# Designed miniproteins, single chains, continued (2), part 39

Each design is a single chain, and the fold is of that chain. pLDDT is the mean over its residues in the fold that is shown.

## One batch from the design tools (miniprotein)

Design m5329
Fold by ESMFold2-Fast:
Structure m5329 (fold): chain A 63 residues (1-63)
Amino acid sequence: DKIEEIAKELAKRSPVPSDEEIIEALKKAGLPESYAPEVRKKYFELSVEEGVELLVEGVEKVT
């Protein structure tokens, strides 16, 4: 559940987050970075839906 929350937050923060963003989010949430691959998978699922919508609606989420 915590991994999913992190992935969802990453999908909202930037259009295409890097591996470092995923690891940083894990550490901020108090989770081990070894979960990064699982977060990346969940983020991909969420980002596909969010990413497509963001690209259509706008380009800059946060200036």
Scores: mean pLDDT 62

Design m5330
Fold by ESMFold2-Fast:
Structure m5330 (fold): chain A 100 residues (1-100)
Amino acid sequence: GSIEIKVEAPSSGRAGGTVTVTAHVTNTRDEDVTVTVVLLDADGRILAVSEPQVVAAGSSATLTFTLTLPPVAGRYTVRALATDSRGSVESEGVEVEVLG
């Protein structure tokens, strides 16, 4: 068993506005795991950090984050890192088109 993480975000948002980003953490281990989720941009800059969350054995948890988009139009990438006592697992990146 392992920890798995996926990120969902809107396909677009307004420059300088806010978007809701959702992280889905799945625990496929036979034991409860305490996980901290960090959201990162394409350059590895920290966008948000969750409170530690217990994810029960064989279960999943959904964490919601509110992020402020850059004040300039362009492509904005968000990825998540889920960390527990055994290490870290990274999600695929998702792209948000920032509209000017």
Scores: mean pLDDT 87

Design m5331
Fold by ESMFold2-Fast:
Structure m5331 (fold): chain A 111 residues (1-111)
Amino acid sequence: MTLYDVIRERGRELGYSEETIDGVKELVTLYLVLNRDPQRFADAVLTKLSLSSPEEREALVRTLAAVMELAGREVSPELRDALLAGDRAAILEAAEALARLVDEHAHLLPK
């Protein structure tokens, strides 16, 4: 069983769409490629948001919220608005939640 299997199972249990679940897997892959560095991940996400259409930005924010919820964090409307605005502190909170999700399942990562 891989970390991606856990994300798919838990995401389906929480009622996320397959698109959102796939987005979470893509963010996990990006985080691993960036050597599990939350600061580099946050900077990469901020760059992607700055280049995104309004629809792409909303989809990315839904995916970031799903990451935070999968990591056991509550996502308030105010936090969602901060993520949509590209607030670095809010994006870093999402990066830290992703780091926590990956660390909790480190035994499922390739060595």
Scores: mean pLDDT 83

Design m5332
Fold by ESMFold2-Fast:
Structure m5332 (fold): chain A 120 residues (1-120)
Amino acid sequence: SVLEELEEIRKEIEEIRDKSKDPELKELAGQLVSGVDGLIEALKNKDKESIEILSELLMKLGEEILKYTKEKKTEDAIKLLKATIKALEAASKALSEENKKKVEEFIEKLRKELKEIEKE
């Protein structure tokens, strides 16, 4: 289920946050945990409006995490970006067709950027 996927992703993000010594990564990971927690709650409540809003906020956070990852190129940053992609993929399953397409296009952009980072 989408809820089980998000709960697993949440644990992965917390582990990345807790193991990191970089305050900026800890802050980004903390924001991502909060976003995923909000999405889990919205899904449990079948709150479609909050699911759409939180998915848009997760995309904005994903842009910040991508920028951070491109600058730092650390293993922990790459792991956080991968967790962000997983969270967006899970969120996309609960979205309207129009918003689903927007999120899927953003995920594809993140996946291409991730491949370039891992090649360097």
Scores: mean pLDDT 88

Design m5333
Fold by ESMFold2-Fast:
Structure m5333 (fold): chain A 86 residues (1-86)
Amino acid sequence: SAQLEALQQRIAELQAKLDEAQAFLDELERVSRTGEAPTGLLAEKVPELMETFKTVPPEDWLAVLRQPVVDYSAQLAAAQAQLAAL
């Protein structure tokens, strides 16, 4: 059904966004703990992040970047519940 296909597509999109946000957060936490050079998506985004977080202490960046993981996890759970109810 169109509803089933739309929910499956939304779940796939939310899972991809969650996976990306989680990988980004995991890499930032690794860099913060080890002092090693960033890799992957974080390395590509470092100049943008430095400009965005110019006035925010580095210790607060993890809290800000955790929010997308929390939000996408909640949205994914809600979409999965809707799918299960069909």
Scores: mean pLDDT 78

Design m5334
Fold by ESMFold2-Fast:
Structure m5334 (fold): chain A 92 residues (1-92)
Amino acid sequence: GPLSPEAREEALALTKEWEERHADWEEKLEKAEAGDEEVRLELEIEALEEQIKIVEELIKRFEESDPETAARLQELLEKLKKKLEELKKEKE
């Protein structure tokens, strides 16, 4: 069902926490746009690590209730992990 007003306030508070947690993303983005390859790679790595965490959480939610969806998410997870390894090698 739709979120209650209380749940929306909690979601907004979490959104603010995410914004504060990623407060340096804008500064890093400006450096990347200025041609800082190291900062660009760091931003791409951080974005993939965040996506991996989200996909891992979704797999846990679906593995018992919808194993077919969990299997598709697992395939996505392996692709994201491979991409992350490739970007980390590019940084070296």
Scores: mean pLDDT 72

Design m5335
Fold by ESMFold2-Fast:
Structure m5335 (fold): chain A 93 residues (1-93)
Amino acid sequence: SLKEEAEKLEKKADELIKQGNYREAMEFYVEAMQLYYQAGDLEKAVEFGRRAAEAAKKVNPEAAKTLYQVIADLYEKLGRKEEAEKWRKEAEK
């Protein structure tokens, strides 16, 4: 299932974070986010978007800003307007 695939990517990304490999960890967290989104699990999608953004900060500030925008969009889909506004403001800094 998409969720089982996402769980495997989470475990790989967590191990990469322990190794200091933030670039590959970011990529796997983004893939997990996309799989949870396709599965309709928006809460998990936003969780993994946030994990991807944290990894992205270590590697590429522009990638982090792009992920902040994605996180804001996911919060809007969840109806969480205040959270969406917070993440849009982070994308503009």
Scores: mean pLDDT 88

Design m5336
Fold by ESMFold2-Fast:
Structure m5336 (fold): chain A 85 residues (1-85)
Amino acid sequence: SAAADRAGERGLRMARSLTSPEDHPLVDEAMAEARAQVAAATSVDEQVAIIQAQGDRLAARVPESADAIAGAAAVASGTLVAEAS
């Protein structure tokens, strides 16, 4: 959906701006997985849960950027909820 696409774009831009360039491949991988799962999801609550779960998984792999990843996941989730209203 257009809402999920906008949420994903905002989250990706924020995550990339707040993480080291060396971590961008891991950010891109997590975002691609999240985007595919979100596209298959049938509710906003399920999409938010997917974004948070993928954010937690990425933060575990890149603990030095955990706060930035959590912030990006929150922005993506918030954008999705706002667009769904």
Scores: mean pLDDT 78

Design m5337
Fold by ESMFold2-Fast:
Structure m5337 (fold): chain A 89 residues (1-89)
Amino acid sequence: VEEQARETAEASVGNLKKAVEAAKKGDRITATNYLVAAGIQIAALSVLGHEELAEKLAKYYREVSTAIDNGDLEKAEEAVKKAEEIARE
């Protein structure tokens, strides 16, 4: 993975982690803001030609978003860990 793509992928995962932490504190507005930031970064990876990486991260982005909406913060944390592993490969 190109260094710029890796940095963007890692930044997107960082925003997913912050979204989960905000959701754990009951701050749904802050959680939504971090989810939006992560989604924009994942979309940027696709536009830059890193479609496979973007698709893998988008899968876990959707899992995090759904888990937060359902109040299942343990599943949200698991999805973030999987996204983190993908971003570091």
Scores: mean pLDDT 85

Design m5338
Fold by ESMFold2-Fast:
Structure m5338 (fold): chain A 81 residues (1-81)
Amino acid sequence: EEEKKKEEERFKQAKLDAYREAIENGLTPEQWREKAKADPDPFRRRVYEELARIVEEAQKLGVSPDALRAYLEEKIREIEK
């Protein structure tokens, strides 16, 4: 169970870092997939693949970049609670 808590903290940190990068740089789904392929960290790879899907879904739904940024900011606040 202590190992599970360490994995949760690693995944939490990976999400925070990646979501902040997404807000700052506005990367495309393809760029996130490229980052996932290049990153040796399995937690970061999973987060990058999830971000690629989120950005791709937002583009398909016609969500503006500002609305996507606001959504990611909400996700960061939820993780930091």
Scores: mean pLDDT 79

Design m5339
Fold by ESMFold2-Fast:
Structure m5339 (fold): chain A 62 residues (1-62)
Amino acid sequence: SRAAELARLDRAIALNQRWIKDLEEQLKNTEDEKERKRLQISIAGLQQGLALLQQRRAQLEQ
C-alpha cells in the first residue's frame, strides 16, 4: 500500500539522516587526513542516497 511505502521511506530517511549526523560528528573529531577524506566520501554518498529517498517519497505524495 502507498501508506506502508511512505512509512518505510520515512524510516529509511530518518535512519540515513542519523548516519550522516554520526559521521559528521566523527569528522569534527578526526585529525587524520586519510580518515577525514574517507568520512567526507561516505557522507557525500549518504547525502546522495538521502536525496534519492526524499525524491521517491515526494513522487508517492502525488
Scores: mean pLDDT 88

Design m5340
Fold by ESMFold2-Fast:
Structure m5340 (fold): chain A 103 residues (1-103)
Amino acid sequence: AEEILERLAGLVDEETFKKALEITKEPPKNPIFEDLLLMVYETAAEVGAKAGEDPEIVVLEYLKAILLALKQKRYDLAERLLAKLEEYLAKNGIEPPKEPVPI
């Protein structure tokens, strides 16, 4: 869990990471709604990436999905989403920030 968070902090800028943390700070208390919200974020990221949407929007949607997966203790899903984010950044020539975000 912590290892995935450290990898995430190394991939994105501090402002975007903090924004994603704030948005996901209080997820829905109902597990069904929380699962639906995660699926919405994952779908928005994947559709946005394929459609050539603004990279900042795509990255934020991936971050929200990964953070919700971690909160649900769905570590396999979080790692899969992290790998997709890493692939997206590499394909679009987006370099990770040189200083990791404080977790």
Scores: mean pLDDT 76

Design m5341
Fold by ESMFold2-Fast:
Structure m5341 (fold): chain A 56 residues (1-56)
Amino acid sequence: RVTTPEERELELGLKEAIALWHSGRVSSVEELYALLKPRYPALDRRSLTAALRASE
């Protein structure tokens, strides 16, 4: 399969966000965004919220 660099970065960031959320280490989407945005610039609050919602 072919994935753009931006899509790959977003996917990795969302996986990290979901893992952190389920581990109970973070309490808000804002906290996740602040932690992960510097590592994964493609992340946004909308994508984070959607991914977390889908994981439930």
Scores: mean pLDDT 77

Design m5342
Fold by ESMFold2-Fast:
Order: sequence, then C-alpha cells, then structure tokens
Structure m5342 (fold): chain A 92 residues (1-92)
Amino acid sequence: DMEKLKEAIRERIERLREALESPDPEVRLLAARELRDLALLASENEELGELVKPFLEELRELAERASRDPDPRVREAAREALRALEELEEKL
C-alpha cells in the first residue's frame, strides 16, 4: 500500500530529525548513516526513489544540517547522503 509506505517514510524522517539533534554524537552518527543509506537506496531503486521524491527537500535540509555537525564522522555520512540525493534529483 503506497499510503502506508509514505506514512512510514514520514515517521522515519521525523525520527531522523530528532536523532540528529541529540547531544550524543553516537546517536547523531547512527541517524546520519541511516539518512545516507536511505538516500543511496532511493538513488538506486526507482520504486523507492518515487516514494522518497515528495520528501526530497526535507531530506536535503537534514543532510545539509548534519554536514555542519561538529563530529567529522557525522559530516562524512551527511555528505554521502547529499551526493545520493543530488543524483536522485537529476532523475526528476
């Protein structure tokens, strides 16, 4: 069901937003890596890409924010996410 999948993605994005604001760098790192993995999967899988497209701007905003994180590991994962999101945008 497409609507259930969109709802699941929306809920995941909200959890990522909260986790990226955590004072714990390990929590932010896990969130940034999850964001990266979602972006990479969406860039490689047409069905997931279409599901994620409505959230592309919000995902880009989260990745841009994480790219300025004080932890270099978080910044690296965020930069990888941004590259994958850019590739997905080119397919629009």
Scores: mean pLDDT 85

Design m5343
Fold by ESMFold2-Fast:
Structure m5343 (fold): chain A 109 residues (1-109)
Amino acid sequence: KEEKIDLFKKALELTEEAYHRARELARQSRQNGDEETAKLYEEAARHLGEAGGYLDQAIKLVDNEEKAKSYIEKAIEHLEKARELFEQAGDTEGSELVKEAIELAKKAL
């Protein structure tokens, strides 16, 4: 009811932060020979990239409540997958960043 657009922008900011974290941790895991953990972070980055795209669309369509809601729901689906992948990789910090993005996106609905 306040600034839906500000909530979407904050969710996008956290999503982008988690995306860069996932990419860096994938690189580090690969350098350390941990291919399984690297794959988890690579998959998390893929879901975060898709979530970011959907959040950006929701921001652009903020005045169209039905379309914005549809894009946010798609973003939340991908964010939930990324959070699970961070948890599986044992990265609590990455998981918490994504959890905060999910809560902000849900609050904006």
Scores: mean pLDDT 88

Design m5344
Fold by ESMFold2-Fast:
Structure m5344 (fold): chain A 74 residues (1-74)
Amino acid sequence: SERDRLLAELEALLAEVEARAAEARQKGDMSTEADLRRFAAGLRAVIARVRAGELSDEEAALILRIAQHEIRAL
């Protein structure tokens, strides 16, 4: 389903953000780690709301698109 696809893509993006946060931590880049950890927390909240049916597929798709753009700029 569209929802399953969106959830899979949000979970994949969360995994990427968490991996980048771990890399920033290993390099001692505390500022980048903190920014990525806040981003990851935001993604977890979105995933929880999608799972709870609190966001439409259109809203979830828009959030995913914005998040993918923002992570590429980091």
Scores: mean pLDDT 89

Design m5345
Fold by ESMFold2-Fast:
Structure m5345 (fold): chain A 64 residues (1-64)
Amino acid sequence: GREEAERRLESLIEALNSDNPAIQGAAIRELRELGFDVNSREEAIEFLKDPENREKLLEKLEEL
């Protein structure tokens, strides 16, 4: 549901802000598996700063 999608979004943001490259890489891979063209931590962080991109991500997470 929406609440689960929002919690997963927060977890992705926390993972991208982690100092652990493996955790960052897992978050980037999840975004790519959901169909978003992000290839680096910096691109993923910039992508998630856009409210429209956050909505697109939340829609896809609700479908899971």
Scores: mean pLDDT 83

Design m5346
Fold by ESMFold2-Fast:
Structure m5346 (fold): chain A 83 residues (1-83)
Amino acid sequence: MKEEEEAFEGAVKLTEGLIAGARALADQVPSVRAAVDAAVAQGNDLVAQGKKDPKNRVDLAAQGTGLAHDAYAAAQRALAAAA
């Protein structure tokens, strides 16, 4: 139970960090802004669902982290391609 709470909290923190990073990169590459904002909205929704559903919260948080990571990676690639 506590280990699952810690894992969920860790995934939320990681998702928040990836979202912040992706947004900062999108400010430098406006072409990816809409995709980053969409991924942020989806990731936040999955985290909110996980908070309401303790049985599925780890899987939902993992999905949110994955979306945030993909958005961050896409923003990094777009910035590299623009430079």
Scores: mean pLDDT 76

Design m5347
Fold by ESMFold2-Fast:
Structure m5347 (fold): chain A 93 residues (1-93)
Amino acid sequence: MEKEKLIEKVKEIYERFLAELEAAGVDPETLDIFREQFEQFLKALEKMTVEEAKELLRDIVESLRTLAENSPDPRLQEILRKMAEELEKLIEE
């Protein structure tokens, strides 16, 4: 996959994820943390090769799975797991 297409697909997944978290009633402070982390992540991806970006995405997928397992909210767990699954499929393309 081309780097430009990879970044665009990651952006779409994250934008959908943030919308789902907001709809689930996640507090504004937590949403702001996710938005800030996402912006930093996008900046990092733009400076990386496709292979480096895929390795970073694998780390993000594992982090999201860990957050899902440790989340007290079953709805938040489902959202985090779905995001991790979509990112994992993107890495395998």
Scores: mean pLDDT 79

Design m5348
Fold by ESMFold2-Fast:
Structure m5348 (fold): chain A 73 residues (1-73)
Amino acid sequence: SAKKQEEEKKKLKEEMIREIEKSKEDIKERMPALKLEQIEELIAWVKEKIKKAQSVDEVQEIMADLVERIDSL
């Protein structure tokens, strides 16, 4: 059902944004000081991407990319 897909997408977006905000301080504490500004910019960029996502799959791809980028720092 298209309606169920829209509900799931909205819920996933809200949950992912909340988790990013919640984990932001923990992520910053784990990163070198030189990377803190990059982490802030990356998080802001990812939140913007999630808000504009058209599907659940796109949200999941954005979250996977975020995890990979953080792990690569």
Scores: mean pLDDT 77

Design m5349
Fold by ESMFold2-Fast:
Structure m5349 (fold): chain A 84 residues (1-84)
Amino acid sequence: DVAEKLEALLKLAKENPEELLERARRAAEELGIPDESLAEKIVEILQEAAEIKDKDEAADYLVSKLVELGKEAIDILRLLLEEL
């Protein structure tokens, strides 16, 4: 279930952001994405979303910010969700 996996990612972002950053960097490397800062930006967005108490507001924030970063950010998120 994608929703359960997203909740697990948000929990990881809140409880262990260092592990999430390592996972995001590995996902970027596996996908051949050259922008080293993109993994860091995705983790920051997930941490910010994890602090939002309302689930719908958190989801809207996450979608808005990842769409601004572009297709590569969506591809990294997809791989992170698949590896949970």
Scores: mean pLDDT 82

Design m5350
Fold by ESMFold2-Fast:
Structure m5350 (fold): chain A 57 residues (1-57)
Amino acid sequence: LTPEQKEKIKELFEAGERDIKKIAEEVGVSEKTVRDYLLEYEIELGLKLIQEAVAKL
């Protein structure tokens, strides 16, 4: 994936698009690629939430 494709997937997901096929068509990648990247993105979000929770202590 290019950085631009990753950015576009995040934009669509944040905008509320949940149809993996539509995201794949918009970005020009396979559905598997979108699913794999969204899994990575969810992991990164989880780590960020833990970091923010620690910062509030």
Scores: mean pLDDT 76

Design m5351
Fold by ESMFold2-Fast:
Structure m5351 (fold): chain A 55 residues (1-55)
Amino acid sequence: SSQTQQLQHQKDLLEQTLKDYEENGVDVPEDTRQSMQDRINTLQQKVNQLKQQES
């Protein structure tokens, strides 16, 4: 569904952003890193739930 695709896209963008920060030596505050990781985890859970319904 479009909803699953949108959530997957948001997760992918956050993961890519964290990777880009690491590769470019950006010093990301720990609170910011944790918040981004928590959001990635939440998006992954939602994607997994929707995929189970679409299977």
Scores: mean pLDDT 81

Design m5352
Fold by ESMFold2-Fast:
Structure m5352 (fold): chain A 82 residues (1-82)
Amino acid sequence: NKKKLEEGLKLVEEAEKAFEKGKEEAEKALDKLAELLGEAYGAIEHLKDIIVENVEKKEDEEARKKAEEALKKLREIVEGLA
């Protein structure tokens, strides 16, 4: 349980860093997170779609805000699985 949480939080951090680097890296990190946390898969996939869609538009303030809010919700879901 706690080991899964630690791995999940590391994947959230990777997704946060990948958001700055590009869409492909963010998608890969979030796919790994969804696999790790199968019980929350649907919620994670929904947030992944929001994050990935908005990564290429990160210069748009509204798109960046949506991605940041989705990343925050993703972290909350991972922490809630502890």
Scores: mean pLDDT 69

Design m5353
Fold by ESMFold2-Fast:
Structure m5353 (fold): chain A 86 residues (1-86)
Amino acid sequence: STDEELIERFRETSQPQQVASVEGFARAVGDDGIVLEVTVDGKTYTARSGRETLVLLSWLAVNRKTARVTVHRHGQTFETVLEPPE
């Protein structure tokens, strides 16, 4: 999977109907050794597992927060912005 695909799946977690389908994907991301750094309101959170990722994304969605996301995978780093659902 690409980093864009990962971020899109994580964004989909903001929708209650998507939580179950995205949980499996988030677990796979954790198993692949992917680390996410999420910065929101000047505070940075690090997610190293699918569980941590799912909890963090659910919190962002419920509170309608915009966050900067940095994805670390196999020595490469990608950055994007996660926006709240409409």
Scores: mean pLDDT 59

Design m5354
Fold by ESMFold2-Fast:
Structure m5354 (fold): chain A 106 residues (1-106)
Amino acid sequence: SVIEGIEKKMEEITKKAVEMIRAGASAEDVVKFVLEELTKLVNSLPLSDEVKEEVIKKIKELLEDSLPLLEAALKAGDIDSAVELLRQTINSSLGIILKALKEELE
């Protein structure tokens, strides 16, 4: 199903982003990776181009808001807080995607 495919892809993105943090990647590099992967995911979905653009914009704003918090946690050496913030941000992005799908396909 479309939803199962999204959930699996979101888990793969989360796992890779967490691996990047643990390998010492910068907050900017992690956020860039997550945005690029979520943009690819959204563009693969059965949504109109207008809805895809709106969803991607909301995800960009969410990631931009989380960037300074992620950077602060990483600079403090608080890897666990950085990972938790990243997981919460990705889960919020999933919520935006699933809401758009429900409104357009149901």
Scores: mean pLDDT 88

Design m5355
Fold by ESMFold2-Fast:
Structure m5355 (fold): chain A 70 residues (1-70)
Amino acid sequence: MKERIRRLAEEAIAELREWASKQFDQATVDRYVREVRKAVDFMIRQGLSEENVRNMLGVFRSRILLDAKS
């Protein structure tokens, strides 16, 4: 269970780095990556499901997309 969630998070982070590096500076990309990792670690500690983590990652992606349009 934890390994699947960690793999999901790392895949999302890899996608984020590839996409966000085209829109933002490295410091901003690193900040987003830290926030995603902190959120995933928090959810794992709370015993939240893989589905909850997927939903949270989707919310982060939407927020970052909005920031890119601003």
Scores: mean pLDDT 78

Design m5356
Fold by ESMFold2-Fast:
Structure m5356 (fold): chain A 92 residues (1-92)
Amino acid sequence: MLAEAIEEIGKVIKSLVSDEVYAKILPLLREAYEAAKAGDHKKALEYVKKALLILKEEASEETFNKILDESLEIAKKHGDEELAKLIEEIKK
């Protein structure tokens, strides 16, 4: 489920970034999670995209690439093709 994928992605981000950076994206991940639980897949992906774009600005290139690679594997594991495409587009 997309909500489970978002929760796993949040754990990856928390492990790889500073508490200050994590605090900036946590409200967006929470909105994504609640939207996913409500079945609003498009809204959930919009919030995930916003969180990833903040991480692109705030994290090092090495850390950001690790987040994208791990997030892509999580998306594939959960069978969420739209989430996987979103992550692949951000990697370009």
Scores: mean pLDDT 87

Design m5357
Fold by ESMFold2-Fast:
Structure m5357 (fold): chain A 100 residues (1-100)
Amino acid sequence: MVTTMISMFNSMMSSSPNNSVNIVTIMSNNFTNIGHSSITSIVNNPSFSPTHISSMVSMINGMVNGFNTISTMLIDFPSPTPDVSQQIRRIFTNMATGSS
């Protein structure tokens, strides 16, 4: 799933320079929509517990930190080079897989 998301992110980043500034916003909005749907499902589940929310918050914080790093890089490099694009891809991959 995350590998596909990273591939789509790289494709969007390569498709238009105008998208380079807005890609983080698009990804954040998509993540927010997923989070909203997941939270709605969890809240309506009779087995809802604080432990599930704690795990989700930890995941969300990791992703937010990743997005902040990428946002800073995109501000400095509005037309990212292949090296910058690869670094962004690795940040997403490492964040999702727990790899170094």
Scores: mean pLDDT 54

Design m5358
Fold by ESMFold2-Fast:
Structure m5358 (fold): chain A 69 residues (1-69)
Amino acid sequence: MSMEEAIEVAERLRRQGRLAEAGSLVASLLEKLLPDYPELKPLKEKVEKQPEDGELVEEAIKKIREALK
């Protein structure tokens, strides 16, 4: 699965109210980006602690999309 496909899956899970699954996937994507974007580490840690926070998951998806530009 490409990063773009994984982001789409995470957004779909969030829209379905499957926040823990969306948060877990987003945290995994942030982990993969950390070697190139170490500034994302605090956001990854927040998502791992509060995967049910849909607003935090949405912010993380936005940051991942910004990193991929």
Scores: mean pLDDT 80

Design m5359
Fold by ESMFold2-Fast:
Structure m5359 (fold): chain A 98 residues (1-98)
Amino acid sequence: MSTEEVLELIRRAEELLEEKRYDEAAELLRQVALAVRNMDEEAQRRALEVAERALESDNPALIGAAIALAFALVEHGPEELQERALELLLRGIRLLPG
């Protein structure tokens, strides 16, 4: 997946979040998580920001997708983003209902 394709997936996920189409947004965020290793730092930063927004939805599918994306960013993101990604991961785990 190209950087342009990943940025378009992030943009579409942001749009779906605004429209409250949470299951569709979660699916796109899972696709973004699989691509994190091949992203530039700006795309990784934008992915983290969308994951943070997804976590605020209290939707289980979005929480799960945000956790997956945060985990990928902890493993493959730059050091600057790893601390934020770890905090997001821990917050997501605490929000799971069981």
Scores: mean pLDDT 82

Design m5360
Fold by ESMFold2-Fast:
Structure m5360 (fold): chain A 66 residues (1-66)
Amino acid sequence: MLTDTQKRILAVMRAAGIGRPISTAELARATGASQATVRRALDYLAAMGIIERDPRDPSQYRLRAP
């Protein structure tokens, strides 16, 4: 089951579009969560295969294509 923070992060990333990189700082600003909380949520979502790190900029994440 996804947490509210994980759901908000996914909503922001969906609005940005599949394959569009977004930083932890941008997600923190958009969700109102701390960068530490966002990083923990991103690690979980990446482990589930929902998102991935941008290979060109490892500070950014993107939605994986379905």
Scores: mean pLDDT 79

Design m5361
Fold by ESMFold2-Fast:
Structure m5361 (fold): chain A 100 residues (1-100)
Amino acid sequence: MAPSEEEPSQERLREETLEELIKEDPRLGELFKEIEENIDDEEKLIELAREIGRLLAEKDESTRRRALALLRWLLRKLGLDEETIERLIKVAEEAAREAR
């Protein structure tokens, strides 16, 4: 990838957001780690997205939006296509709505 002038600052901000979310709920860190370990298993990714969504149902709207944005960033960083990413995000959002 061609380097971007803003890329390191954006990556640092995302890492800080991840640390903040994990500090609020360590279960998010474990689920994100399982995403990385199962990136080639679409069925398992759908299950993990649903679990993330259920966990986010316990959070306020701001935290939920940040966690979903971070999940989208992580999936993109791990090389998933945009269609698969949007599908997984939708699963997480629907699970969060169903759990409330």
Scores: mean pLDDT 74

Design m5362
Fold by ESMFold2-Fast:
Structure m5362 (fold): chain A 85 residues (1-85)
Amino acid sequence: LTDEQREQILSLLDQLVIELGDLTIYDHKGDLSTKGLKLVDKLRQAIDNRDEETFKKIIDELLKLSEDEPSLKSIVEQIRKIFES
């Protein structure tokens, strides 16, 4: 990952955290939000550790978790696209 790609991904993770929080407050989807936030934390750790294998695995888990939530899925797909660039 380039420094530019890392900064873009971190910015998208911050947006993902906001969207996950909104699901708890407005949609009463606390379980999905809790699981998503744990995956975001693991993803941040994978970026810090430069562990591309763990990063890919967590992105796949986030995509599955966000399957029925278009706003979350859009953000996760953007992160994946930047990573694959």
Scores: mean pLDDT 79

